# Designs tried in a protein design run: designed miniproteins, single chains, continued (2). Part 87

Each design is a single chain, and the fold is of that chain. pLDDT is the mean over its residues in the fold that is shown.

## One batch from the design tools (miniprotein)

Design m7023
Fold by ESMFold2-Fast:
Structure m7023 (fold): chain A 86 residues (1-86)
Amino acid sequence: MKEVVERAKELIRRLVELANRADAAIRAGDIDKAGRLVEEIRRVRRELLELLPELENASIELVQEVTAALLRGIGAIIDYELALKK
């Protein structure tokens, strides 16, 4: 449990950081950099989703943080896809 919780917290932190960096790259018009960051967001998001069954008995606060991070990650992916359409 504790190791899974710490892993989830690390993935949450990384996912938010990557999403913020992707948004900054999109705003700067650096589509290549944004693309690389979005691919990493997809990977981290997948890892976090794979941990969800192991978080069944986690606190509601941690579940809310995981949910918010997953939504933040998908938001960055959507923003990138919209930027690709010019």
Scores: mean pLDDT 84

Design m7024
Fold by ESMFold2-Fast:
Order: C-alpha cells, then sequence, then structure tokens
Structure m7024 (fold): chain A 69 residues (1-69)
C-alpha cells in the first residue's frame, strides 16, 4: 500500500500536472503503478477533479497515450 506521505505527493502531482500518467507518478515517487492507479480512483475529492480534467471526451483523444508504455 501507499503511505500517507506518498498519497499527498500524488495529490500534489495531479493538481499541478494533471496530464501526468499514473506510471509517471509511480516512477517519480518510486511506488507501484497499481497502487497509484487504485489511489487515484478511490481518492474521491481529487480523483473527481482529475477525472473532470480528463473527461470522457478528452480521455478518448488521450487513449493513445495509454498505449505508449
Amino acid sequence: GLSEEQKKKIEELILKEPELTPREIAERLGVSISNVTKYLKEKRPLVAKYSNELSMREREKLGVKEALK
């Protein structure tokens, strides 16, 4: 699992650079991408903001970005 400190860092990163992928966040913090993705989906206040910026219409266009590993 993620520590509280790591969760706060994730929140800061998505607020400052919402275009960062979960993988890039995981690499910056040295944590598992699975943990980052789970946290982003479960952290309601900030996940709502992040999801709103990457709304369905924008996510459709950015879907190619997820194909790049």
Scores: mean pLDDT 63

Design m7025
Fold by ESMFold2-Fast:
Structure m7025 (fold): chain A 76 residues (1-76)
Amino acid sequence: SAEELLLEMVERAQREAEKLLEELKKEGSSQEEISQKLGELMIRKLREMAEVMAKVDPEMAAEVEEAIKALERQLA
């Protein structure tokens, strides 16, 4: 189901974020660099999830799109 797919996507996003954090820490990245790269990853994953969500709950998908816009403003 779409709900099961969304849960799988959340777990995969969490694992990808953990891997990215480990890589950035090993490279000696600054907190600003870490925040920016994690934010970019989050925006990408939220867009993928919004596409799935639009098929089952278009209203919730619209709310996710607004959250994406807010995150993009913060990463400016």
Scores: mean pLDDT 81

Design m7026
Fold by ESMFold2-Fast:
Structure m7026 (fold): chain A 97 residues (1-97)
Amino acid sequence: FQELLDKELEELKKKYGISEKEWEEIEKEAEKIIKENKEELEKIIEEALKEDSTEEDREKLKALLKALVKAILVALKEGLDLAETGAVGKLVEIVKK
């Protein structure tokens, strides 16, 4: 699962010519956003989980949210609408499988 998310982020990185240094900056900013918004993200995860959801489902949602934050930061850096990247649809499809 994480490998599929990482592959989509690597393709996004290649598509927009993001350097390794720029990617490190994006990852650091994503970690900061996640930490600063931890309580709100936990609420989103709890609302998205069904009563029969497993701990693996929770970890998958956490990984997806982190990947989405990174995709949003790429779109903002490149001056793009997030929808134009196609990343959201691809990352969501990984979770559905």
Scores: mean pLDDT 71

Design m7027
Fold by ESMFold2-Fast:
Structure m7027 (fold): chain A 106 residues (1-106)
Amino acid sequence: SFIKQIYDQLSSASDHVGRGIDKLDRGDGDGAIRSLNRARDHLRQARDIAKKNGDVALTLELDNMITGVNRAIEKARRGDLDGARDLARSTRDRINNMIQQIQQSY
C-alpha cells in the first residue's frame, strides 16, 4: 500500500527531527542540521509517493512539513538554536499528527 510507504517515511522523518531536537538541546547545531537534512529527505520521498498516487491534499501537507524543516535548518545555520528547536518541535508535531491520522484512517 502506498499509504504504508508514506507512513514508513513519516515515521523515519519524525525520528530524525527528534534526533535533531536532541542535538539542538546540546548546542550541536551542525549535528542537528545533518539530522534535519535526513528528515527532509524522508519527507520528500513521502511527498513524491503522495504526488505519484494523485493525493493532492497529502502532497500539500507534506510540502508544508518540508518548509518547516527547511526553516529550522536555516535558523540553525544562523546560530539561532532556540528558533531552530521551536520550528523543529512544531514540524515534528505536524508529522506526528499525520501519522496518527493515517493510523485511524487506514
Scores: mean pLDDT 92

Design m7028
Fold by ESMFold2-Fast:
Structure m7028 (fold): chain A 65 residues (1-65)
Amino acid sequence: SSSLAGAVIRMMAEAIEQGDSIGVEERDGKLVVTIHSKSAENGAKLLEFAKEIAKENPRIEVVAK
């Protein structure tokens, strides 16, 4: 129910606060958000956070790298 832009902004803000980053790419009408983390532990936490936000938005797909 949140906007696509709002969802992505929340994911980006959390990543920045942890010293990490996200990549955003549009593919076949979906927004693919890639988590880039400096540690496996922080990456897993950020991935969980992003997936929770994405539950309300089927156009968003979240992956880790």
Scores: mean pLDDT 80

Design m7029
Fold by ESMFold2-Fast:
Structure m7029 (fold): chain A 118 residues (1-118)
Amino acid sequence: AITLTESGGGTFKAGSSVTLSSKVTGADLAKSVVFWYRQAPGQPRQLLLFASGGVLPVLLPESERGRFSGSVDTAANTAYLNLTNLQVSDTAVYYNQVLDLEKKEVATGAGVQVTVTE
């Protein structure tokens, strides 16, 4: 079983930055694809980016790509989502998802609440 321990959520002011982290056990992130999603109130779940060893993050939608970045620390087996220049519209639950490429197993974290205020 894959377990994701997510952290970094809270309430932030517009214009600030936050890094969300997900410590993974039961899957090797060097052999996995990591996805980050958000679900804003009243909106469908949206893929923000994915990261894997040797693959650059892909941001969706394109208009937000300059503010969002992702990375994977394979030594620490931890995935990161960095959000810069936070906007009130970034208020959402953020989910880490890991696809283990060897076992073909997928796990999604419980979600991390990010609230952005003026």
Scores: mean pLDDT 81

Design m7030
Fold by ESMFold2-Fast:
Structure m7030 (fold): chain A 86 residues (1-86)
Amino acid sequence: AKIKIYINGNTLVIKAEGLNEEEIEKIIAAVRSVTKAKIEIAIDGNTLAISVKGLNEEEIEAIIEAVKSVTDAEIEIEPFTPKEPP
């Protein structure tokens, strides 16, 4: 399994591939354990995307650490910001 993390200002996007349903639930639970922010989840087959908004830098780091603690998947942090229309 592979996990890619994208940071866009106060928004964090986690994209994961090759996960089963149990692994998806564990990652979601880990993210929820470190933030009270609104979490948006999209699942497409074996691909998981999690979007979290309203985060400061410390909360973003805490989420990354939490995800790392619950999965043996390779985690890549990319300085890409997905551009959404305003």
Scores: mean pLDDT 75

Design m7031
Fold by ESMFold2-Fast:
Structure m7031 (fold): chain A 86 residues (1-86)
Amino acid sequence: DAVHQVVDQNRDSVIRRLQRDFGLSDRDADIVIQSTASVMTGRMTRDQAVSIISDATGVSRRTAQQAIDVVESMLGDQIRRAQDQS
């Protein structure tokens, strides 16, 4: 799955971005990345991911949604490059 390969290749960069933008720990950033990847692969809804992130990390649902948007933007660009067309 191209999504999982892109996640693995860009994990450290995405973690650093989430730490910078939202003050998330490595653990909390990883939860955001994994939840967003599940949304992008159709394995969960965005609302489910927001709930998981908010409950696990203690951030607000609004912050969780913004974090998902950042990860989706970063990974989506790389996935489009890897897949040509999704």
Scores: mean pLDDT 80

Design m7032
Fold by ESMFold2-Fast:
Structure m7032 (fold): chain A 74 residues (1-74)
Amino acid sequence: SVFDEAQAAARARLEELRARAAADPDLSLGEMRTWVDREVAALAAAFPELSEEDREALRLGFLHEAQRLHRELA
């Protein structure tokens, strides 16, 4: 489904965020959130058939992982 494809793309982008967080000890939570907003917007543009509910689910998943990574690095 379109949602499954978007979710797979989102997971790949989250692995990139993890790599960036590991390489950059100065990466702030604010910078991670800015990155998340940018990537969510890119996914919405790439998958225009996603429902509002599906887009919100992807956004929340990204934010949850960004917050988790920031806590692990603190």
Scores: mean pLDDT 76

Design m7033
Fold by ESMFold2-Fast:
Structure m7033 (fold): chain A 73 residues (1-73)
Amino acid sequence: SGAERQKAFVEELKEMIKNGASLEEIAEFIRRKLEEAGRDISHVSEEEFLEMARKIVEEVKELEKAEKEKKEL
């Protein structure tokens, strides 16, 4: 399902971030995953992928913080 694929994608991203992956490496990972999913990304620039990587990294970090706070009730 789409939800399972999204969860796997987020887990791989979390692992890359923990291993000290650069924004460039994360952007490349996102690009490859979108290509594998059959999305047309030919019109997306490298700068746009880097910005997308920054936003996704921030969202993943926010999700981890929210999950941690929810467990600390």
Scores: mean pLDDT 74

Design m7034
Fold by ESMFold2-Fast:
Structure m7034 (fold): chain A 89 residues (1-89)
Amino acid sequence: DEERKKLENWWKQQADELKKLMEEMKKSIDELRKEVEKAMAENQTIGEKKREELMKKESEYKKQLQDHLEQAERWLNEKTEEMRRKAEE
């Protein structure tokens, strides 16, 4: 019961962290997209450079999100196995 509550609290914390990361990612990408649109209208060369920055940031955030999810999933699996083993004792 206590261990289940700790797991639920940990999962909630991970969900909150993931939500914050996603919100930061969305905001950063939205800002870069606006900069690309504005730059493209004013100067194509600057717009192309901003577009490359956008693509790089999208790739970086996607990798960070994936790494965070994989780490959380691994930890959850380890804790689930530990709880199952203790329940059998």
Scores: mean pLDDT 76

Design m7035
Fold by ESMFold2-Fast:
Structure m7035 (fold): chain A 65 residues (1-65)
Amino acid sequence: SFDLVRVPIDALDLVKELVPKYGGRILGILLAGGGILVLVPSDKVDDFLEELKKKGFTGTVLETV
């Protein structure tokens, strides 16, 4: 299973580093209000979110797929 996560656009460089490290994928960038949609393995999403939080960014889990 994977979790679909929205991350602030300002975290793009961090997302480019962390998403491959956790075996995820970057799906795209949202228009009008911004953010990056990423797919992260559900067993690694908590570690991914904590790494974002340590750098001052809040990721939002939208759904599990």
Scores: mean pLDDT 85

Design m7036
Fold by ESMFold2-Fast:
Structure m7036 (fold): chain A 70 residues (1-70)
Amino acid sequence: SEIDELLEEIEKVREEIIAAIDEEVEKLEALVKAGASQAELDALRAEYKAKIDELRKKGEELMEKLEELR
């Protein structure tokens, strides 16, 4: 079913967002421990913000497709 496929894709996007958040935290912790500059921390945060925003947009598009099937 197309609905079941969309629900599976939405779940995968949710898992990818959680994984990205966890990865950002781990990388930030490693950089702080290594004595990284504020610029390096800001660059990492900007990278993960862009990645998470793109995943959220993908999730919104999948939710819109699900609504169109109603």
Scores: mean pLDDT 87

Design m7037
Fold by ESMFold2-Fast:
Structure m7037 (fold): chain A 70 residues (1-70)
Amino acid sequence: TPLEKLLEIQKQIEELHKKINELKLKAEEARKNNDPDAEKLEQEVKELKEELDKLNKEGQKIHEEVLKLQ
């Protein structure tokens, strides 16, 4: 059902948010230590943020579909 899909997306958003926060901390630490991996970690953060934006948009579409059917 649309509600089940929305709940699954919400769980994915929560998990992705945690991953982004952890990766941001790693990227900041790498930058402070002049680690060559810092740029790669920062790129991964950007990619995860884009994924988060896509999930948020998908969730909004499902929410609109639920409202139209109700």
Scores: mean pLDDT 82

Design m7038
Fold by ESMFold2-Fast:
Structure m7038 (fold): chain A 119 residues (1-119)
Amino acid sequence: MLEEKKRLLLEGAKLVALGNVLVAMKHLKIPTEVILEFLEWLRRESEVDPAAAFEEAARLFEKLGLPELAELMRQLAEEFRELEARLEEIAKEVELEDVEEELRRVEEQLRALIEEVKK
Protein backbone atom coordinates (compact mmCIF):
# COMPACT_ATOMS: atom_id res chain seq x y z
CA MET A 1 0.00 0.00 0.00
CA LEU A 2 2.63 2.59 0.98
CA GLU A 3 4.87 1.63 -1.98
CA GLU A 4 1.87 1.92 -4.35
CA LYS A 5 1.10 5.46 -3.09
CA LYS A 6 4.78 6.41 -3.52
CA ARG A 7 4.74 5.04 -7.09
CA LEU A 8 1.57 6.97 -8.03
CA LEU A 9 2.87 10.20 -6.45
CA LEU A 10 6.07 9.95 -8.52
CA GLU A 11 4.07 9.18 -11.69
CA GLY A 12 1.90 12.27 -11.08
CA ALA A 13 4.96 14.46 -10.55
CA LYS A 14 6.48 13.14 -13.81
CA LEU A 15 3.32 14.01 -15.77
CA VAL A 16 3.24 17.53 -14.28
CA ALA A 17 6.92 18.00 -15.17
CA LEU A 18 6.32 16.82 -18.77
CA GLY A 19 3.47 19.34 -19.06
CA ASN A 20 5.73 22.16 -17.86
CA VAL A 21 8.42 21.13 -20.38
CA LEU A 22 5.83 21.02 -23.19
CA VAL A 23 4.59 24.55 -22.39
CA ALA A 24 8.16 25.95 -22.17
CA MET A 25 9.24 24.37 -25.48
CA LYS A 26 6.08 25.63 -27.21
CA HIS A 27 6.74 29.14 -25.85
CA LEU A 28 10.26 29.00 -27.36
CA LYS A 29 8.68 28.14 -30.77
CA ILE A 30 10.26 24.69 -30.98
CA PRO A 31 8.51 22.61 -33.70
CA THR A 32 5.67 20.39 -32.41
CA GLU A 33 7.25 17.22 -33.86
CA VAL A 34 10.52 17.90 -31.97
CA ILE A 35 8.62 18.65 -28.73
CA LEU A 36 6.62 15.40 -28.88
CA GLU A 37 9.68 13.29 -29.73
CA PHE A 38 11.66 14.84 -26.86
CA LEU A 39 8.82 14.31 -24.34
CA GLU A 40 8.52 10.66 -25.41
CA TRP A 41 12.30 10.21 -24.89
CA LEU A 42 12.21 12.02 -21.52
CA ARG A 43 9.27 9.91 -20.30
CA ARG A 44 11.14 6.69 -21.17
CA GLU A 45 14.42 7.88 -19.57
CA SER A 46 12.58 8.93 -16.37
CA GLU A 47 11.01 5.46 -15.79
CA VAL A 48 13.71 4.46 -13.25
CA ASP A 49 15.31 7.74 -12.09
CA PRO A 50 13.43 10.92 -13.06
CA ALA A 51 15.94 13.25 -11.32
CA ALA A 52 18.87 11.73 -13.26
CA ALA A 53 16.90 11.85 -16.54
CA PHE A 54 16.11 15.57 -16.11
CA GLU A 55 19.76 16.32 -15.15
CA GLU A 56 20.85 14.58 -18.38
CA ALA A 57 18.30 16.67 -20.33
CA ALA A 58 19.70 19.83 -18.68
CA ARG A 59 23.22 18.98 -19.92
CA LEU A 60 21.84 18.36 -23.42
CA PHE A 61 20.08 21.77 -23.54
CA GLU A 62 23.24 23.52 -22.28
CA LYS A 63 25.21 22.00 -25.17
CA LEU A 64 22.48 23.10 -27.60
CA GLY A 65 22.64 26.72 -26.33
CA LEU A 66 19.15 26.66 -24.77
CA PRO A 67 19.87 27.93 -21.23
CA GLU A 68 16.20 28.55 -20.33
CA LEU A 69 15.33 24.88 -20.96
CA ALA A 70 18.51 23.75 -19.17
CA GLU A 71 17.47 25.78 -16.09
CA LEU A 72 13.94 24.33 -16.21
CA MET A 73 15.33 20.77 -16.39
CA ARG A 74 17.63 21.40 -13.40
CA GLN A 75 14.74 22.88 -11.38
CA LEU A 76 12.59 19.83 -12.17
CA ALA A 77 15.46 17.44 -11.31
CA GLU A 78 15.86 19.16 -7.92
CA GLU A 79 12.08 18.97 -7.34
CA PHE A 80 12.23 15.19 -8.02
CA ARG A 81 15.12 14.79 -5.56
CA GLU A 82 13.17 16.76 -2.91
CA LEU A 83 10.00 14.73 -3.58
CA GLU A 84 11.88 11.41 -3.40
CA ALA A 85 13.52 12.43 -0.08
CA ARG A 86 10.08 13.24 1.43
CA LEU A 87 8.03 10.71 -0.53
CA GLU A 88 7.43 8.27 2.37
CA GLU A 89 6.32 11.13 4.67
CA ILE A 90 3.95 12.51 2.01
CA ALA A 91 2.58 9.03 1.20
CA LYS A 92 1.75 8.41 4.89
CA GLU A 93 -0.37 11.61 4.96
CA VAL A 94 -2.45 10.91 1.83
CA GLU A 95 -5.19 8.41 0.97
CA LEU A 96 -4.70 6.07 -2.01
CA GLU A 97 -8.05 7.17 -3.53
CA ASP A 98 -7.01 10.85 -3.39
CA VAL A 99 -3.68 10.07 -5.09
CA GLU A 100 -5.47 8.07 -7.82
CA GLU A 101 -7.93 10.95 -8.43
CA GLU A 102 -5.10 13.52 -8.66
CA LEU A 103 -3.18 11.24 -11.07
CA ARG A 104 -6.24 11.02 -13.37
CA ARG A 105 -6.55 14.82 -13.25
CA VAL A 106 -2.89 15.42 -14.25
CA GLU A 107 -3.14 12.71 -16.96
CA GLU A 108 -6.14 14.57 -18.45
CA GLN A 109 -4.29 17.91 -18.22
CA LEU A 110 -1.22 16.55 -20.06
CA ARG A 111 -3.41 14.92 -22.73
CA ALA A 112 -5.19 18.26 -23.30
CA LEU A 113 -1.84 20.10 -23.58
CA ILE A 114 -0.54 17.56 -26.13
CA GLU A 115 -3.72 17.87 -28.23
CA GLU A 116 -3.47 21.68 -28.08
CA VAL A 117 0.12 21.71 -29.45
CA LYS A 118 -0.89 19.31 -32.28
CA LYS A 119 -3.42 21.88 -33.58
Scores: mean pLDDT 86

Design m7039
Fold by ESMFold2-Fast:
Structure m7039 (fold): chain A 59 residues (1-59)
Amino acid sequence: DEEKIEKAVEAAKALHDAGFSERAIAREIKSLPLSEEVIKKILERLVEEGILSQAAAEE
């Protein structure tokens, strides 16, 4: 599922660059038709990349 994670991370970066809030980005990622484990990994990557705060990822 690495390819799915990378594509979702790139999409989240595009949303961040477009001025979307951390909450909007987190909600978009959580709405994806992916397993909870894959969504968790995407959110962890976005926190590591500085796109999301830990709090926004845990919403």
Scores: mean pLDDT 80

Design m7040
Fold by ESMFold2-Fast:
Structure m7040 (fold): chain A 79 residues (1-79)
Amino acid sequence: ALAYLEKAIEAAKAGDLETAIRYAELAGMEVAVADLPAEDKAAIGRLIREAIEALKAGDIETAIRYLEEAKRKLEEALA
């Protein structure tokens, strides 16, 4: 999931919204099946969904913020 979030952030920064959405969706799927507390999965999944909505709206700055927050929360949950 971390690798897909990093790829999504990179694609979003490059303006490749289609690739960013694809990697964000893959990250969300991996988080959903990860061995993590249900509360952490819900919080991280919500941030990924908000990022995808922002990407679809063309709001790249908001999308990057949500993706970076999702990555930070996932790193914290895995620690």
Scores: mean pLDDT 84

Design m7041
Fold by ESMFold2-Fast:
Structure m7041 (fold): chain A 94 residues (1-94)
Amino acid sequence: KKLSNKELAEQYRLLADYLASTPLDVPEELKQELVELLRRLAELLEEGNLAEILDVSQEILELISTLPEHIREPLLEFHTGKISAEETIARLEA
């Protein structure tokens, strides 16, 4: 699904807010780092800074790759544009 940068930023914020407020079976430090990167990417998407968007997107991808499979898979599908933030949250709650 093709979203505008503003719509995509809202999706990243929704996911970041969920992760910030919800305990997960991942190290707290990694969760906090992911939340910060997701919020930073949302900000950059609204600014339209393509070079920084690509850099932060790559950092998010690398961090997600270190997470347990059941957390990693829905986050990767979200970050690669395959599922919505709402669907990602539903999978993380399962």
Scores: mean pLDDT 85

Design m7042
Fold by ESMFold2-Fast:
Structure m7042 (fold): chain A 86 residues (1-86)
Amino acid sequence: MKFESDDYDEQVRAAREAVEKGPEAIPELAEILKNSTNEKAQRLAVQTLLALGHPEAVPYLREALTNPKLSEEVKKEIREAIAKLE
């Protein structure tokens, strides 16, 4: 999954592939929130998890909120995603 790419087309392709893969993409998207330093990749991962619409994503999103390296903007999107999935 290429969410960390500086190429917008690669990021869009990765998001589309994740949506097509369905809930099996959830752990891979959660790893981006845990390990990525790229805020655009983090925000795209949150948006993709929300687009999948599976409540199984909620535990991963809550774990991501404990990451002190995430910006307040990303944390706000995570909280909004949790609220919409529950």
Scores: mean pLDDT 76

Design m7043
Fold by ESMFold2-Fast:
Structure m7043 (fold): chain A 105 residues (1-105)
Amino acid sequence: EEEELRAAAEAWLTERKPLPSVPRDLNTPISERTIRVARLAMELAMRRAGFSDEAIERYKALVDALLKKGVPLLEAMITAANLAELIDRGNPAAKARVDKLIAEA
């Protein structure tokens, strides 16, 4: 199951297909599969871009925490990616903020 989701994410990255349009309206349903594939595609993209394992793990945990709080998928992914980049650059305030957001979820 997880390998199938990773293969779908890899195909999206390799074929340069744009990610599916993510509705800004919270009432518009997004499939669980689409959410999983989008998250895995971003993880693979970050790994290929040379992000640290620590930044990638915090990215994944933060996306899950933000989604649990009702943050829309696109906003959760953008916020998590920006904070992961700051952590990779050695910003201690970004790390503290991420750890707090994960703990509060």
Scores: mean pLDDT 66

Design m7044
Fold by ESMFold2-Fast:
Structure m7044 (fold): chain A 80 residues (1-80)
Amino acid sequence: MLEDKLKLLKLALKLADEAEDPVVRLGHLREAARELGLSDEFADEVYEEIREKFNIPDSLGIPKEKVKEYIEELEEEIKK
C-alpha cells in the first residue's frame, strides 16, 4: 500500500512536470495509476488524502511542493 502510493505520487509529479503544470491534478494521478496497474479509485483516494491533509481546495489541484513533502513523509514511514 505505502509503496504503491509512493510510486503513484512520484509518477504523477513527473507527469505534471512534463505538462509544465504547477500543480498535480487528479488527471495526473489517474494516468499514473493506469501506467502502474493501479485503479482510478486508488488514485482518487490518494488525491483526497493529500487534499485533506494540507487543506487544499478541490478546484486547485495539489501544489507540487506539497506532493514532494508527502512523498518525503511516505519514504520515511517505509524506512521506519
Scores: mean pLDDT 80

Design m7045
Fold by ESMFold2-Fast:
Structure m7045 (fold): chain A 105 residues (1-105)
Amino acid sequence: SAEEEADAATLRSLGFSDEAIARYLSLSREEQLDLLSFLLSLYDATNGGLKLTDEQAERLSKFMNVPLSTVRKIDLLDVDSLQELLNKLLEANNGKPPSIKPPEL
């Protein structure tokens, strides 16, 4: 769809590979929107950087109730790392996507 093409263009501008974009497009629309919202929230929290500092990772780990080791593996350009984080968030929140308002990092 035109919306998915616009999302793909945004992900490409953020440095995602064509393979990662193809994986994103294989998700349901609801999962796509959740992942995109999460990415935008992390991008905002890092002041335009996509890789967390150790301090930011620790704060995010505590906020999201996700192990620090999982958060430290996040390269925001790696969809597999993001999917692992989203799965851990869903587990911590009884199968519901959390409201991902990033803490002040």
Scores: mean pLDDT 60

Design m7046
Fold by ESMFold2-Fast:
Structure m7046 (fold): chain A 67 residues (1-67)
Amino acid sequence: SNVEKLQKAIDAIYKAMKENPELTEEQARELAKSLGLTDAQADLAVKYARSRYKLDEINKKVEEEKK
């Protein structure tokens, strides 16, 4: 289903960003498209993956502030 493809793409992009913080938006979109997503779905997957990565960064800073 489209939802399943989108979820897999978000997870794949998120992991790729963790392995390579220099990963470009175009590289992330290409990764999503390689999983069978449309251009619009790829853009959405990149947006959600980046939001997830941003929340991880915020959480890390919160933990650092406590110590």
Scores: mean pLDDT 80

Design m7047
Fold by ESMFold2-Fast:
Structure m7047 (fold): chain A 82 residues (1-82)
Amino acid sequence: MDERRKALAEEMAARISDPLAAQMAAQAAMSLAEDPEKAREVADRVAAAIAAKDVDGLAALIEEITGRKLSDEEKAALAAAL
């Protein structure tokens, strides 16, 4: 369980150049890792948002996954990573 969480978090972090945004993506991946299929579906949606440079879409996905609202500073970190 925890090893799969770590692997998924590391894979998502590797796709993001900004360390803070990578850490946030890793935390989101870890929150979903109890359901690996759901985590993969969300990871695909996150990857699509990153490819489109859709900061608002990526922020909304992270908020949905973690169940918490992102701060303006965290959204700025996501924008810097894209």
Scores: mean pLDDT 66

Design m7048
Fold by ESMFold2-Fast:
Structure m7048 (fold): chain A 70 residues (1-70)
Amino acid sequence: SKLEEIRSEVEDLLERLATQDLSPEERERAEKMLYVDAIAKARNLSLAERQELYETLSLSELRKMFEELG
């Protein structure tokens, strides 16, 4: 399903991110962008809605929202 494909992609991207030489701040920003993109793909969100998620929600809130996608 589309959701299974999105979950698989997120897991792969998080694994790749873990191997990169990033600062904690850069890693947090990258993970936030990853979750926002995944949620947007699952929910068919506009660019404006994607930006709102990134600006309004913390990384932990984005992770929770992503997990709740089923």
Scores: mean pLDDT 83

Design m7049
Fold by ESMFold2-Fast:
Structure m7049 (fold): chain A 100 residues (1-100)
Amino acid sequence: SPAQEQLLALLGRIMDILAEAEAASTDPKEQMDLGALAVAVAFLEFTLKHGSDDDVISGLETLIKTAQELLKESTDPAVRAALQEIIALLQEMRDLVLKS
């Protein structure tokens, strides 16, 4: 569906931002946190393909919360900017699912 294509495109953008932030980071803790978030985002892709809309919304809300907690702990301006962009994209995905 057009909505599913939009959700997958937004997930792809989130994954690209995470990969760039992780590659740019020289802090092992930041790299670990970004890698863990990338694994959680990959699980959301599985949920989009196999779960219900309620499962997707729950997964998105969990990811938004996780990214917000990482943003509070982060001191690297580039990582903070990446996390803010990721939160915005996750919120856009949640709004698209709620509208459908």
Scores: mean pLDDT 85

Design m7050
Fold by ESMFold2-Fast:
Structure m7050 (fold): chain A 99 residues (1-99)
Amino acid sequence: GMKVGKVVFGDESTTEEEALEKLRRAAEEGYDIVEVSGPGGAAPHIIRAARRLAEEEGVLVFLSEEAIQRMSEEPELLNETAKALFEASLLAQKRRREA
């Protein structure tokens, strides 16, 4: 069955490469779906890391309630993060079809 995991980003100080390494660890543990959680989870660079994981491993990504709330309060953040999240979904689906 599908395994659902959670990766917490407490703030935006985590770099894109550090976020990708943390997310790759969840994929290596066999998680098919990852919740990106915490106040930093809505940051565009963190969701770009999730998009890269989706392309590499076919991991589906969704945002925590906290991350969604933050996006609703910051329209500039919403535009960048929503685009990256949409692209992550498409790339994960493509990777899973090619496996």
Scores: mean pLDDT 80

Design m7051
Fold by ESMFold2-Fast:
Structure m7051 (fold): chain A 95 residues (1-95)
Amino acid sequence: TEDIHNLGLSLAVIIKNAEEVYDQAEPILVELSKSENEYVREYAQAALYSIYKKLGKPIPDFPERIKNIAEELSKLSSNLTVEEALSYLKETLKN
């Protein structure tokens, strides 16, 4: 439960700072979107959806469930730095 919360908080920071961190975060999120863990996979897809939408990039046809997760992420307040959020995403890739 704590791991899911920390992932959500990290993704909220990445989405907020999408213009600055796109080149670093998008490749990590693409790999996380292939995760065998359903929650990691769906949350990464939701973050990609939010980032593509925010930056005016072409958006793939994502299921409504993913768009709903993206809406939930947009409401999160996080005190994590960008560096802490990126570090958490990289650590999630190793597990």
Scores: mean pLDDT 84

Design m7052
Fold by ESMFold2-Fast:
Structure m7052 (fold): chain A 68 residues (1-68)
Amino acid sequence: SAADLAEVELYARIALQWAREHADEATVARVEAELARLLEDFRAGRISPAEAIARITALMREVEAEVA
């Protein structure tokens, strides 16, 4: 649904913004690439909204651990 798409896009935007503020350029590029793949899989119907949000949340936790 449009609401599910908006929620997934919001989570992706928050994750990327956090990475841009706290991580190095190489980590930001990796996050951008991983989020682009995830959004493509979601738009293609290969993953559910819940799976997309879970993957974004896991990616955020990995990035936070790398910059700690």
Scores: mean pLDDT 87

Design m7053
Fold by ESMFold2-Fast:
Structure m7053 (fold): chain A 59 residues (1-59)
Amino acid sequence: MEALAAKLRALADSLRANPDVEVSQRFAAAAVGLSPSAFSRLFKELFGVSFREFVESLR
């Protein structure tokens, strides 16, 4: 779990550094080795918002 959390935090930091890049939830999930459903759950647990809400907040 800790290694997955680190990957999600790194992904979030990457998106903050380049908010113009459009990344689908499916692609982001695959990049960290999770299903879209598992990714959505863990992302919300770690950041308090859905992946879509997070990406929209960076625009």
Scores: mean pLDDT 77

Design m7054
Fold by ESMFold2-Fast:
Structure m7054 (fold): chain A 79 residues (1-79)
Amino acid sequence: SDALEADMTTGAVVVGLAVFASTEEDPRVAALLREIADLASSRNADIIREGMRRLNETEDPAKRVEIAEETLARVREAL
C-alpha cells in the first residue's frame, strides 16, 4: 500500500504543482514550484504534498516564499 500510495501521490503532486505554478501570481514562488516539479519523485512526494498544503494555508507573501524554499531544500535532500 505504501508503494502504491507513493506512486499515485507522485502523479497527483506533479499535476497539482503544474496547476499551482501556472496560477501563482508571485514569480519567485512560481519559479520555486517549477524547480520542485522538475525534482518530483516517489521519494519526495510526501514532502511536496506537505509543502503545497502549507502554501494553501498561508497568505503572507514572505512566508509563502519561505515555505517554497524550505520545500525545495527538503526535496533536494530526498532525491
Scores: mean pLDDT 78

Design m7055
Fold by ESMFold2-Fast:
Structure m7055 (fold): chain A 86 residues (1-86)
Amino acid sequence: DLDKFAEELKKWAEEGLKHLDETIKETNSEDEEMKLLREILELLKEFAALRPTEEEKEEIVKIFDKLSETGDLKAANEELRKLLAK
């Protein structure tokens, strides 16, 4: 269900952005990893708004699987931007 996937992406992205903003507010700092995470979360929110196709859903899942294995936020950000540009 693509609608359910879009709603889950939006919820996850909004919750992630809220936690990130709370952390930045408490620490008064935003490092490069936090900036990349913000960009990733904003991209997910954008995908949710545009309603991803089944193929885009599969690619998003693959990108996050790879991110969970490598921790490479920069690579995940670049792959998500490429997918959105299609």
Scores: mean pLDDT 81

Design m7056
Fold by ESMFold2-Fast:
Structure m7056 (fold): chain A 68 residues (1-68)
Amino acid sequence: DAARAEAIRAAAETLKATDPAAAPLADEALAAVDAGNLEEAERYLQKAMQAASPEAQAAASAAYLAAL
């Protein structure tokens, strides 16, 4: 689903920009999107969110919902 892929990309890019600590897991989510594996991408995005600050989590969630 193109909308879901864009939502994951938007959230992962937002996490990377807001909290560098989440960047490695966010990069893995982006790589999974590029590979067409949206299930793996969401799993990595979830882990990136858990590693991120509350501010970064809020920004990424807003970006995800806006892209849907």
Scores: mean pLDDT 84

